# Designed miniproteins, single chains: the designs that were tried, part 66

Each design is a single chain, and the fold is of that chain. pLDDT is the mean over its residues in the fold that is shown.

## One batch from the design tools (miniprotein)

Design m2195
Fold by ESMFold2-Fast:
Structure m2195 (fold): chain A 73 residues (1-73)
Amino acid sequence: DAADANGRTPLHRAALEGDLARVEELLARGADVTARVTAGGFKGWTPLDLARLMGHTEIAELLERARRERGLA
């Protein structure tokens, strides 16, 4: 799925919205967990950062596991 003009991917949106099922679907399709917002108020933020900001603990844990499984710090 394409990023928007600010570099926000579908995974960023799902993490911000608290949509656990959508996060799982996107991760299964190989969504980039390291993608950063490139402009606007969330510049530099990853999907994990947005999940943590919103208090979506289950999504944050899932994104952290996905990063580790893919060899990402």
Scores: mean pLDDT 77

Design m2196
Fold by ESMFold2-Fast:
Structure m2196 (fold): chain A 64 residues (1-64)
Amino acid sequence: MVEVSPREARVLALISEGLSQRQIGERLGISQSTVSRITRRLFEKLDANSRSELLERGSRVQTV
Protein backbone atom coordinates (compact mmCIF):
# COMPACT_ATOMS: atom_id res chain seq x y z
CA MET A 1 0.00 0.00 0.00
CA VAL A 2 1.10 3.57 -0.74
CA GLU A 3 0.90 6.26 1.97
CA VAL A 4 -0.56 9.64 1.01
CA SER A 5 -1.10 12.88 2.97
CA PRO A 6 -4.65 13.84 4.04
CA ARG A 7 -4.69 16.52 1.31
CA GLU A 8 -3.56 14.02 -1.37
CA ALA A 9 -6.21 11.52 -0.18
CA ARG A 10 -8.89 14.25 -0.39
CA VAL A 11 -7.86 15.13 -3.97
CA LEU A 12 -7.85 11.42 -4.92
CA ALA A 13 -11.37 10.95 -3.46
CA LEU A 14 -12.71 13.90 -5.48
CA ILE A 15 -11.06 12.55 -8.67
CA SER A 16 -12.85 9.23 -8.00
CA GLU A 17 -16.15 11.18 -7.78
CA GLY A 18 -15.53 12.43 -11.35
CA LEU A 19 -14.65 16.03 -10.53
CA SER A 20 -12.31 18.00 -12.79
CA GLN A 21 -9.13 19.61 -11.41
CA ARG A 22 -10.94 22.98 -11.52
CA GLN A 23 -13.90 21.65 -9.50
CA ILE A 24 -11.55 19.98 -6.98
CA GLY A 25 -9.75 23.30 -6.50
CA GLU A 26 -13.07 25.07 -5.90
CA ARG A 27 -14.22 22.35 -3.46
CA LEU A 28 -10.97 22.40 -1.43
CA GLY A 29 -10.27 26.16 -1.65
CA ILE A 30 -6.95 25.68 -3.46
CA SER A 31 -5.74 26.71 -6.91
CA GLN A 32 -6.18 24.47 -9.97
CA SER A 33 -2.36 24.49 -10.34
CA THR A 34 -2.04 23.06 -6.80
CA VAL A 35 -4.58 20.33 -7.67
CA SER A 36 -2.56 19.58 -10.84
CA ARG A 37 0.67 19.24 -8.79
CA ILE A 38 -1.02 16.93 -6.25
CA THR A 39 -2.57 14.84 -9.06
CA ARG A 40 0.86 14.43 -10.74
CA ARG A 41 2.39 13.33 -7.41
CA LEU A 42 -0.44 10.80 -6.97
CA PHE A 43 0.31 9.38 -10.45
CA GLU A 44 3.99 9.05 -9.42
CA LYS A 45 3.26 7.56 -5.95
CA LEU A 46 0.74 5.02 -7.31
CA ASP A 47 2.83 4.34 -10.47
CA ALA A 48 -0.30 4.97 -12.53
CA ASN A 49 -0.28 5.74 -16.27
CA SER A 50 -3.98 6.61 -16.67
CA ARG A 51 -6.88 8.06 -14.69
CA SER A 52 -8.52 4.62 -14.54
CA GLU A 53 -5.30 3.04 -13.19
CA LEU A 54 -4.94 5.87 -10.64
CA LEU A 55 -8.47 5.20 -9.32
CA GLU A 56 -7.95 1.40 -9.16
CA ARG A 57 -4.63 1.76 -7.31
CA GLY A 58 -6.03 4.62 -5.21
CA SER A 59 -8.50 2.22 -3.57
CA ARG A 60 -5.45 0.65 -1.83
CA VAL A 61 -3.87 3.83 -0.37
CA GLN A 62 -3.44 4.60 3.32
CA THR A 63 -3.45 8.08 4.87
CA VAL A 64 -0.61 8.94 7.25
Scores: mean pLDDT 76

Design m2197
Fold by ESMFold2-Fast:
Structure m2197 (fold): chain A 68 residues (1-68)
Amino acid sequence: SLSPEEKLGRLYYKQGKYEKAIEYYKKAADQGSYRSAENLGDVLEKLGKYEEAEKYRKLSEELREKLK
């Protein structure tokens, strides 16, 4: 779902404020947002943090499975 934290993460990402985008996407992912975990993976990959990005993509899959 589109939480306020997910919306703020997207806004900061579009502004190039990656540290703030990561902060809010992490908050939303911790609250169970699989979309924010996936978006966090994308931001981390852009920053060259491939291993950490893969961890959040796996978290996104796990969170999505719990909604089935």
Scores: mean pLDDT 83

Design m2198
Fold by ESMFold2-Fast:
Structure m2198 (fold): chain A 58 residues (1-58)
Amino acid sequence: AGKLVRALRDYTPTRPEELAFKKGEILTVLEKLNDKFWKVQNAKGETGIVPAEYVEEV
């Protein structure tokens, strides 16, 4: 069971390992790589890295 986070803003990936998201989107945290970047999964089953500062714990 992954921890849920909510996107605080829209994000467009600049790197292949990053995941796109929209403000208010709910993502599942798979792994906290460090304090700045977390690996998450969206509702479509897509996985990628997101800036931790752009999501909040729910």
Scores: mean pLDDT 84

Design m2199
Fold by ESMFold2-Fast:
Structure m2199 (fold): chain A 78 residues (1-78)
Amino acid sequence: MAEEYLKEGLKAYEAGDYQRAVENFEKAIELSKDNLELVAKAYELLGDAYYRMGDREKASEYFKKAIEAEIQLKKKKE
């Protein structure tokens, strides 16, 4: 389930294993389908993980994707 990959990614992130965190967050997005709330959260966490790894360009890209997913989620709720 997508939420389990998000959980495993968060555990890896807290342990400082940012590469493993990225892999799990990417799997969460792949399996989330139309769950924009999970997708937005996973993109934000991907941004944080890449920022911690020093990849600021990828971090910025994923933060932008998180914002876009949040905007789409708000449109669907309204």
Scores: mean pLDDT 81

Design m2200
Fold by ESMFold2-Fast:
Structure m2200 (fold): chain A 105 residues (1-105)
Amino acid sequence: MSEEEKKKAEELIQKARDYLDQGNYEEAVKFAEEAIKLLGRENAQALTLLGLSYLKLGDFEKAREVFEEALKIDPENYEARLLLALVRGDSREAVEILFEAAKKA
């Protein structure tokens, strides 16, 4: 991947995060999808961000599918694990993931 493509992907990821923080979830999905198109569907960070954007939109089925895809790439991605547990309604698993993350910090 070129340095220019890397920089553009990082800018798209940052825009998606900024739109999530602003509550503009439709734009967050758009920029996360653009980042994935540039990076490929092998980038767990961009997939996790897309899944979170779908979750905030209330599209729980798409959120679940995208988080499962992210975890196939990076099984130890605690953010994707936590968000998938929340989508499934598994509050106990979510708490356990948070305790694991705290121990690694």
Scores: mean pLDDT 79

Design m2201
Fold by ESMFold2-Fast:
Structure m2201 (fold): chain A 160 residues (1-160)
Amino acid sequence: MTVEDINRQDVHGRTALHLYAEAGDLEGAERLIRAGADVNAQDDYGRTPLHLAAEAGHLEVAKLLIEAGADVNAQDDYGRTPLHLAAEAGHLEVVKLLIEEAGADVNAQDDYGRTPLHLAAEKGHLEVVKLLIEKGADPEAKDDYGKTPLDLAKEKGIEL
């Protein structure tokens, strides 16, 4: 298997490492990384393997990718980081990993001015919302619509 075979993309720009990251296949991901897979390869949506592991909540695959030198602040074609996707999905332990161990920007903004805290609040992920605020997320940050994470939380009946 050549290095070109390992990083071969599918019809959606995805490498085999994207598919193992999305599936939570830790042993599959380890084999590809040891074989010289590009941990920062992007799909046709700008997403890295770490975005897919974070969105799916695959903690051990997210750790493995970070230890292999994944860019924790990589942005997809919507300006979203792995932390946005983990926060939107409510994956508390992946959100902890990204902030506490990997140094993810807690106040990163997507192409709509939304932070990870806006997405967690909109989805009603109360324990993720508390953690993000404890880690220095700005609860008064405004999206491009002038809404705060607190406005989105109140619309969901969340007391912050």
Scores: mean pLDDT 96

Design m2202
Fold by ESMFold2-Fast:
Structure m2202 (fold): chain A 65 residues (1-65)
Amino acid sequence: ELKVGDTVIATEDFTGKTPEELSFKAGEELEVLEVVDDEWVKAKSLVTGKTGLVPKSKLMKASKL
């Protein structure tokens, strides 16, 4: 699954409901900073530089190899 240091791509738009949650757009690149639980990670947008909680279900790994 996702782990700290992974580069991921948002598969769909997400609007955060709290200050802790990061809003992002489909196609946005993010770096996983912390795996919070099975549903959420803390990530940094590589586009905006903002950090926050994001749902794992809206992310996919950007690279394989």
Scores: mean pLDDT 79

Design m2203
Fold by ESMFold2-Fast:
Structure m2203 (fold): chain A 61 residues (1-61)
Amino acid sequence: MLTPEERALVGRAAGRVGRGRMTLEEFVEAVGEPDAEALFRKADVNGDGVIDAEDFQALAA
């Protein structure tokens, strides 16, 4: 489960990419945090190596 701060970082990264889907590289670049890789692993709910709209819906619920 993500903290409110972690959810805010994921939402910020999603807004940065603008397509509702992002790779690990795009996420790390958009977030700019030292632990962005660990956060990506938490946000990648389906484990497919991409954060997409389904992952965002699961995290926002």
Scores: mean pLDDT 70

Design m2204
Fold by ESMFold2-Fast:
Structure m2204 (fold): chain A 63 residues (1-63)
Amino acid sequence: AVSPHLTEREKQVAQLIARGKSQREIAEELNISQSTVSRHVRRILRKAGVSSIEELRKKLRGE
């Protein structure tokens, strides 16, 4: 399960990842840089205990 201690921004990024959005699309939708998205993704991966975006998507979708 994804950590309950995600920040509001990390939750927004995680929700967009669950919807299949790319880092570029997330950056455009949230009006932030791709570097900022990458930083949030790395923090989310650490908190969720996974090593890839693909594993994170599976966890968020209950797969």
Scores: mean pLDDT 77

Design m2205
Fold by ESMFold2-Fast:
Structure m2205 (fold): chain A 98 residues (1-98)
Amino acid sequence: DEYGRTPLHLAAENGDLAEVKKILSEAKDKVALLKQQDKYGRTPLHLAGENGYANVAQLLLEAAGEEALKLLELKDKDGKTPTQLFAESGKEPKYVKE
């Protein structure tokens, strides 16, 4: 789309596990598709992480195989990795004093 997002980015952002599976099964080069960054430097794995969709993230990492660690090391324009975004999504403080 206009933000450089592929259908895989949108499926990961929405937590649509069935669509993620379909896109990956139809992909000629899954690793290249998994490494595509949008206008903000985010991969599909970043979007799954940001939204806390652990099942989608696991599927994306499995599809990456040997390249899974490299996907986890990719930084968006804010310098954040998918792992950092996952940690942030799962740690909403119930109360913050300051």
Scores: mean pLDDT 76

Design m2206
Fold by ESMFold2-Fast:
Structure m2206 (fold): chain A 81 residues (1-81)
Amino acid sequence: LLSAADSKGRTALHLAAKAGHKEIVEVLVKAKPELISAADKAGYTALHLAVVYGHEDIAEYLQKKAKELGLKLDLAPEVLP
């Protein structure tokens, strides 16, 4: 993941969550709620990226939507440094 500049494994929701663009996150989740459970090539969901990059508002939003949709987001213990 250090050398890959390509966002192939990351959806638009991953990128918006990483960048802190809550408005874009909301639009993307409304259009495709399944993006909440999509993992990149490293196994990170948009929620993981929001937490890692310190975007608490986005993390809360994604957790709330996942709960509303009945999605369970599992955090791998070894992925949390």
Scores: mean pLDDT 71

Design m2207
Fold by ESMFold2-Fast:
Structure m2207 (fold): chain A 82 residues (1-82)
Amino acid sequence: TKLNEAAAKGDVEAVKASKDDVNALDDLGLTPLHNAAAAGHVEVVKVLLEKGADPNQKDKFGQTALDLAEKAGKKEVVELLK
């Protein structure tokens, strides 16, 4: 979705303006929160959580946004999600 693309790119304004479901899956089965966390976009992660993103949502491999942030070494996102 447009929201998943904005989250992956760190486009905070597009994420704030989005009317898409914050838990919608992209073509890879990832939520916007998974994409933002893996990329280390701290402000996007905060906005998505404020919009009701589910931090416990698992991808097709059983990974949460926290798991992806830890694998990518995104320390600020890890601290936000734990």
Scores: mean pLDDT 83

Design m2208
Fold by ESMFold2-Fast:
Structure m2208 (fold): chain A 87 residues (1-87)
Amino acid sequence: SLGDELSDLEVRILDTLALAGRPLTAREIAERLGVSQSTVSRHLKRLEEKGLVERIPGDPTRYKITGKGYDVLVEIEKEKAKKKEES
């Protein structure tokens, strides 16, 4: 599944966008997660290629979570709940 192919940071980026409820810049995401903007930008590109985020061109460029990105977060939450029962 797509959730199995995501790094922990990519999941945290998607969660940050979902919680914000608005388009964010790479800088805003980096500040919220305590990581470098270059690291966030690299992962945003991968998430865009997977269709999990949408790039909104502008000055500055912003990113938002897609419906597909929300579906992946729901799947990850279900998998975490299932693993808690197996522990």
Scores: mean pLDDT 82

Design m2209
Fold by ESMFold2-Fast:
Structure m2209 (fold): chain A 110 residues (1-110)
Amino acid sequence: SPIEVLLEAYEKIKKILGELAEEFEKLDNQEGLKLLAEMNEEVSELFDKALEALKNNDIEAAIEYLEKAKKVVEESMEKLEELFPELKELVQKAKEEITKVIDEAIEKIK
């Protein structure tokens, strides 16, 4: 079901973000952890809105919220890459993995 696709995508994203947060924690990078937490909160809110849209059979609105979540991830991760070049490769990998999860969810929900 579209709802199951969305929930599975969200669990995958939480795992990727958790693994990235552990790398920032190893470096005692409190500013990076704060920015990751702020991004995670905004992405979480957008996924909750997508879930409510799917419960109302509004597939178009759900896809729009997922596209917004993807943009938040791309913009937030690019900012993290600029601020913390030492973590650039890990941030880029997490960005690519999360955006792929969102793209695959959109294609399955269509």
Scores: mean pLDDT 91

Design m2210
Fold by ESMFold2-Fast:
Structure m2210 (fold): chain A 60 residues (1-60)
Amino acid sequence: MPKLARATEDFEALTSQELSLKKGDIVEILKELNDNWVLARNLKTGEVGYVPKSYLELIE
């Protein structure tokens, strides 16, 4: 099953590699890079980028 998470807060990308999120956005986690960052796809926009893990809550 795809690993889904919800943005708990707004996140604004500072670089082209980062993914902007609005609170409540659902993302698919593609890869965990380290203990602080994941590579994710925003299911609403289809965009892919890095987001901080602390801004995400896993969906069961």
Scores: mean pLDDT 82

Design m2211
Fold by ESMFold2-Fast:
Structure m2211 (fold): chain A 155 residues (1-155)
Amino acid sequence: GLSETERALVERVVAAVRALQPPRVVLVGWSSLLPYIAQALRAEGIEVVVVQDDSFTPEEYAAALRVALEPGDVVVLLVDAEVLERKARELGTSVEELLDRYVDALAEVLRETPPKAVLVVAADDSERSKRLAERVAERLAARLPDVPVRVILPR
């Protein structure tokens, strides 16, 4: 089951989505919380599409998002610093280079099919994942001036 911190985070994501009143949400990223967020949103009558594969490169995530995304969707991006660091090691790149590839690839898709909002969620309560969520949101906001980008952090 979920820890209290994880449950509180799921509840905050659901509340933020509910406030935007979307008919549809696209959940993106690798996190053990994605199935719980999807179930909670579906219980509210919201259509949920999940873009999740821990083998995906940034470009593969962007390609999957391009297929899934419809105009006016709310996009929820779950970011995990340990997953990003592991992927950087596997690909033989720096964390900063891999982060830039993720942001650039996702921003291209989000610019082509603008969502109602992008919610960037830190997948855990580590300072690394919180900082990663803030950095992803700042970089996406710079590339998407007409799209609201918001950060959701564990308390």
Scores: mean pLDDT 86

Design m2212
Fold by ESMFold2-Fast:
Parts: structure tokens; C-alpha cells; sequence
Structure m2212 (fold): chain A 62 residues (1-62)
């Protein structure tokens, strides 16, 4: 699954597997784990990829 999303607030990565984001960053979500509430996403501004909690993201409407 690929979906465009935007960070609604800042999140700082706590491990190498996690992704740091800043409010307003655009992300491409590749996958979502519904059990953990984590998305695997690419930050389009920084080019970094990793896990980020879905609660910090909103889907970008067309």
C-alpha cells in the first residue's frame, strides 16, 4: 500500500528502526501494522525511511 501523508506534529526516533518527523513533513506510507499502530514510511523531505506511529500522521486528501 502507498499513501501520501503529512506529519501533524514532531516525532523523534527512539531507535534505528524509527523515523524522525517534523510537523508539516510529507511522507509516503508503504505499510501499516494495525496491531502496533506503526507505519513504515519514507520522509519525502529528508529521504529517510523507518517506522513512525500512525497517530502522528494524517492522510493527504487530493
Amino acid sequence: MKILARAIEDYEAKSEEELSIKKGDELLIEDIDTETGLAYAKNLKTGKEGLVPVKYLEEVSR
Scores: mean pLDDT 80

Design m2213
Fold by ESMFold2-Fast:
Structure m2213 (fold): chain A 60 residues (1-60)
Amino acid sequence: GHMIAIALKDLTAQTDETLSFKKGDRLEILEEVAGGLVLARSLKTGKEGIVPKEFLEIVE
């Protein structure tokens, strides 16, 4: 299956391409893009967007 990550901090999206989340939220990593960014889906909201990989801890 896809990799699961835990958000290390809150993030408020600044653009339509980025994802908002809260610390402790679970995200599914869909693909690795560029420059330390991933495309992820929030398991809480189902919304997809770009997230800096440094904000995530991969757990499964």
Scores: mean pLDDT 80

Design m2214
Fold by ESMFold2-Fast:
Structure m2214 (fold): chain A 50 residues (1-50)
Amino acid sequence: MTAEEYLRKAVEYLSRGEYDKAIEYAQKALEIDPNNPAARLVLEEAARRK
């Protein structure tokens, strides 16, 4: 699975209010691409709303 696929899942979980899963998938995207700004934003937003 690519960083883009993990990021897409993170965004989908964030939109559903499933913040724990959004964080999990955003972290997986960052493991592949640590400098992905979109993945960092999803992680911050999910953590803020949790």
Scores: mean pLDDT 82

Design m2215
Fold by ESMFold2-Fast:
Structure m2215 (fold): chain A 69 residues (1-69)
Amino acid sequence: MKLTPEQIAYLKAIGDKDGDGTLTKEELKEAFRKMGINLTDEEVDRILAEADKDGDGTLDYEELVAYFT
């Protein structure tokens, strides 16, 4: 799935609650919901599986940009 630069900026701004530069599965799901995109748990798991290069269960800003652009 492709996101606009504005949607990616929104994910960075509101998804990263802890300011650690990463988004958890729950933060990613909530941020997409706030953008009007209702993702299932299976869809979020797929995004993490495809985009999470480190295998730590989170997406950093570089992984977000690489996957959704």
Scores: mean pLDDT 72

Design m2216
Fold by ESMFold2-Fast:
Structure m2216 (fold): chain A 53 residues (1-53)
Amino acid sequence: HMLPTVELTPEELERARELMGDLSWEEAVDRIAEYFGVSKEEAERILVAVVTA
C-alpha cells in the first residue's frame, strides 16, 4: 500500500469479502459502511478495493 484513500490490511479485505457474501451491491455497501463505521461513499470505495484486490 502506498498512501491511498482506502487503507485496509489483507485480513480486513478478507473480512470485507466475508461480510459481503452474496449480497446485492447496495446491501454490501450498507454492511461495509456499518462494520467499518464509514460513509456509504467510502464503503463503495472499499468494496471496489475488495473486488479488485
Scores: mean pLDDT 70

Design m2217
Fold by ESMFold2-Fast:
Structure m2217 (fold): chain A 120 residues (1-120)
Amino acid sequence: SELEERIKKLEEELKKDPDNAANWIELGREYLRLEKYDEAIEYYEKALEISETAEAYHLLGEVYLRKGEYEKALEYYEKAIELDKNPSAETYRLLGEAYKALGEYEKAEEYYKKAKELEE
């Protein structure tokens, strides 16, 4: 499949250049799409060891949110917004989802409102 071919290519490129943070991020994204959350986490953590970015923290937040580990999701989203001067509407929406899952409805509404104000 196209997905299997992309994964193999990324794995081959990373064997040649393991310090390519962008390729670790792309590999993590493919495993996240496959719902292989633990492998996605491992690859995003590899990317963070090479280069600390808002994108990698955002993606770690997303994978922990999908695992139902809401407090960890919040920790990583908070790190993402600390590094990003212009956080995306999606980051704020996912912060709202994590707060809602923890029963913090007023905080969730604040982040949903911020996400809507930043839409597109």
Scores: mean pLDDT 88

Design m2218
Fold by ESMFold2-Fast:
Structure m2218 (fold): chain A 153 residues (1-153)
Amino acid sequence: DEKEKEKIKEELKKLLTELARERLKNTKDISDYMMAFYEMIAEASVFFAKKLKPGEELEIELPSGNKITFKKKKLSEDKVEIEIEISKSNIHGIKVIIGKDGKVKVTSLETPGVALAILRWKAEREGDAAAAERIAEIEATNRPLEVTVEFEF
């Protein structure tokens, strides 16, 4: 039903606008901003996954003129993937994996500076020793790196 799909699109757009207003308003630095952004994307992806079937796709246009495309894929009986593309962004090919246990993993290909900020944040908050090794790799290679952040809802 085309009308039902348009309703879901408007609900998702309202959710993203509300989450951006609430979560991004009080960020202190780039790592805080990016973590708030990833949590917003994770929450929106859980909403999208509940409303659409595997193989379905939805595009929304933000007031900025940026377009966000959400695509649902079935990975297994216990996991779905939401692929996210944002036009005119330095963030490319966001993937969100949602488990039946409520665990959500957001993976994005980031610039070295953004990836470094996120990995330092993880090392400080989570005691992630693996993050220190990835920091060294970013500094040595100066290449975009995939970063993964986990949430539970």
Scores: mean pLDDT 74

Design m2219
Fold by ESMFold2-Fast:
Structure m2219 (fold): chain A 75 residues (1-75)
Amino acid sequence: LEPSQFPAFVEAFKKYDKDGDGTISAEELKEMLRSLGFNPSDEEVEELVKKYDKDGDGTIDFVEFAKMLAEMMAK
């Protein structure tokens, strides 16, 4: 992640964290990624959530989201 992009990612996460609990669902993640210019399939979103959802609750926190974006942007 480039430091200049970090505020935009924080703002996107906050917008899709509707409950303010610091996590987002797979559906919210899909919408957020599309708003950031990505076009993931339902399968790709499910695989990303499964990979980064270490708690097994079907949601991801901001740290997990940041790691996911870093991998997606790393070629």
Scores: mean pLDDT 72

Design m2220
Fold by ESMFold2-Fast:
Structure m2220 (fold): chain A 110 residues (1-110)
Amino acid sequence: LSLDEQLLLAAEVGDLEKVRELLAAGADVNARRPDTGDTPLHLAARAGHAEVVRLLLEAGADVNARDKDGRTPLDLALESLERLKGKVSPEKEQEYEETIAILEEAGAVR
C-alpha cells in the first residue's frame, strides 16, 4: 500500500500512532479514497476517533472536504452518532460528541 492508502486505513481504524508515523513519513493528510472520495478526516470522523481527528486537523486536514456524495467529515460523524446512539457504549457516544465538537471548533459547516 502507498503511504496515502496506509494513512486512510490507519485513520479508519483509529490507530493514532500509525497516523502520526505516516504523516511524519510524508503521507498526504488530504489523501482521498478513489471509490468514495473520503479523506482520512472523513474516515476518522465516521468512526468517532476523536484523538485521530485532532491530529489530522493539526496536520492541516481540510475540515470541510466533501466526498463523492457531497458529505463533510461533520456530516459523517453526525450520521454515525444518530445511527449508533443507544446501541454503543456511553463512552463511545461521548467520543462521537467530542469528535463533533472538535470539528465544529475547527470551522466545520455541513
Scores: mean pLDDT 89

Design m2221
Fold by ESMFold2-Fast:
Structure m2221 (fold): chain A 69 residues (1-69)
Amino acid sequence: MPLTREQAERIGDLLVRRGDGTLTFEELREALGEELAEWLMKNADVDGDGVITGRELGELLTSQGLQSV
């Protein structure tokens, strides 16, 4: 599922709030909902650790935003 601008902004905000550049499934689920959290874990967590780093999310968000233009 492609990310919307609103979803991308929420993810970016979470990264800033965490300050550690790491997001767990629970953090994503609370802010974005379970379906989107599962999609993000599957698509951004390419290492399969169940944890997404700020770098992985940042690249995904940037790619989605730029691909639409």
Scores: mean pLDDT 66

Design m2222
Fold by ESMFold2-Fast:
Structure m2222 (fold): chain A 78 residues (1-78)
Amino acid sequence: SREAELRARDAEGRTPLHRAAEAGDLETVRALVAELPELALVPDKHGRTAYDVALETGHEEIAAVLRASLPPEQVPAA
């Protein structure tokens, strides 16, 4: 299914959302979050979410989109 494809993890535990965030692909990030918001909560094998990856790669707009997708009680302190 589409959800299974979006939840598929590579050798580092990264989903397609992690890879889009790392690549700076804002349009893909928006599309994936709109389709399955829960992807923003999925950590890789190192405990990094797509939000963490966006911050590490300097993609500020992508990080903002991902942060807005988290429930208020799980939003990281800025």
Scores: mean pLDDT 77

Design m2223
Fold by ESMFold2-Fast:
Structure m2223 (fold): chain A 111 residues (1-111)
Amino acid sequence: MEELEKRIKKAEEIVKKNPDSLEAARAYLLMGQAYLDLGQYEKAIEYFEKAVEIAPDSPVAAAAYTNLGKAYLKLGQYEKAIDYFEKALSLDPRNPIAQKLLEEAKKKLEE
């Protein structure tokens, strides 16, 4: 709990110094993950989108797309979740988390 708040504060300081850097993209990814863990899915989505905007064809973007899919899955937006998991797999085809969650999202959409 306190550890997540400290992580968010440190990430905010990194972003303030160099907002368009790869370090800032990683900081946005970490903030998004922290908000996802807190159940604040809309805030998590905002930060993951910023990470992708800075570093679209990177391992950071692959992780951000997987987490965007997770957030939309939690919000019951299955079509958006599927799209983001497919984007994650386009960058990292062997990602077992993205593969599993893609199948879960497809199953929910077809049921």
Scores: mean pLDDT 85

Design m2224
Fold by ESMFold2-Fast:
Structure m2224 (fold): chain A 124 residues (1-124)
Amino acid sequence: SEELQRLLFEAAYLGNLEGVREALEQGADVNAKDEYGRTPLHLAAYNGRLEVAKLLLEAGADVNAKDNYGRTPLHLAAYNGRLEVAKLLLEAGADRNAKDNNGLTPLDLARENGHEEIVKLLEE
């Protein structure tokens, strides 16, 4: 339901692990998109919610889903300096070379925002 999807997005954004688990158990779509084309995994990645991101990936979240700007969860983790989530996404098969609608990769966003540890991670 739309209410279950809303609860899943909110729980993923806030890092509410129990809320994510409960919404998924009640049949919320792990790959549902909000108004901006963002999945729960995009929101967890942007906010550095490591345990929520793990649970979403275990539940079948698309690691390479693109929002309305062509950005993947890895783009958002790189943009916002979320090192541990970036590592998790790469381990889960995230495309490090994915380009957003402006032709920018996760590495480009990490460099532009001064996230040196993520730059090193993505330059391997």
Scores: mean pLDDT 93

Design m2225
Fold by ESMFold2-Fast:
Structure m2225 (fold): chain A 96 residues (1-96)
Amino acid sequence: SPEQEELNRQLLAAAEAGDGHMVSGLLLLGADVNAKDAEGRTPLHLAAEVGHAETVRLLLSTPGVDVDAKDNEGRTALDLAREHGHEETVAILEAA
C-alpha cells in the first residue's frame, strides 16, 4: 500500500540517520524491517554503513530481521561496516 511504502521509506531514512527513536516508532507502526531501497539496501545495511552501532543493535533485536540480506552489489551489512572501518558495528554484526 502507499502507506506501507511511506513507512518503509521513512524507516530506511531513520536507520541511515541513526535515529533509534524514530526507527523504534516506525517498526511499531508496521514498517518492514527488511525494506529495500533502490540499491537493494535494508535499514540494517544503511545503519551499518554509517556505523550507527546502537541502531544496528535495535534492528538486530527486531523479529524477522534478515541479518544476511545482500544489496544489489552482493554486500551484507557486515561487509559495509568492514569496508567503512566501523569496528564496534563489525563486532556487533559478527556476534549476530
Scores: mean pLDDT 93

Design m2226
Fold by ESMFold2-Fast:
Structure m2226 (fold): chain A 62 residues (1-62)
Amino acid sequence: MLEVTLKPTEVTLEDGKVGFIDEETTVEAEKVEKLEDGNYKIYIKGLPLTIIVPGENVEIKE
């Protein structure tokens, strides 16, 4: 199980919509992919939701 902590940051959804996280949030991820641009693609566990986050704002705990 991957536990992902997101620092306050802008997030991009799969459909290109932009959201914002105002406070530090921890989510369970089914999968995390490191992208070529230094962003992380995070597959949220239990939801059909994928978000893209700047790598500097992501902390992954196994």
Scores: mean pLDDT 78

Design m2227
Fold by ESMFold2-Fast:
Structure m2227 (fold): chain A 73 residues (1-73)
Amino acid sequence: GSGLTPLHRAALERNVEEVERLIKEGADVNAVDAQGRTPLTLAADSRHGGGSPEAVRIGKLLIEAGADLSAQP
């Protein structure tokens, strides 16, 4: 697989409810996929609607949960 965690998939799918649930369950918000992307990077990805209201909400949830902003390549 692409090294995606459940949190990466939820962020990519813009599923706010699933992102919130996974964070509450202790998901690693700083986990990296096979391309070195974090869930926050995928939430901000313009190719996948990074400016949508759902993507903005996911980004805020990840940052509030301790996402590392310096982890961008």
Scores: mean pLDDT 75

Design m2228
Fold by ESMFold2-Fast:
Structure m2228 (fold): chain A 59 residues (1-59)
Amino acid sequence: MDGTGLHTYSRNGDLSMVKLLLHSGADPNAKDGNGNTPLDLAKQYGHDEIAKLLEEAEK
């Protein structure tokens, strides 16, 4: 499995699933097999709303 579900949905732009996983206690600081956080993937793929949500969750 390449990273967590939070990584997958952040990369794919699924804001609803990202919100669900964060509310379920998913770790926003988890790194995937390439060393990327979900925030890194959201930024790389241009999902600004998800990136903003993840920045707030990391604090």
Scores: mean pLDDT 79

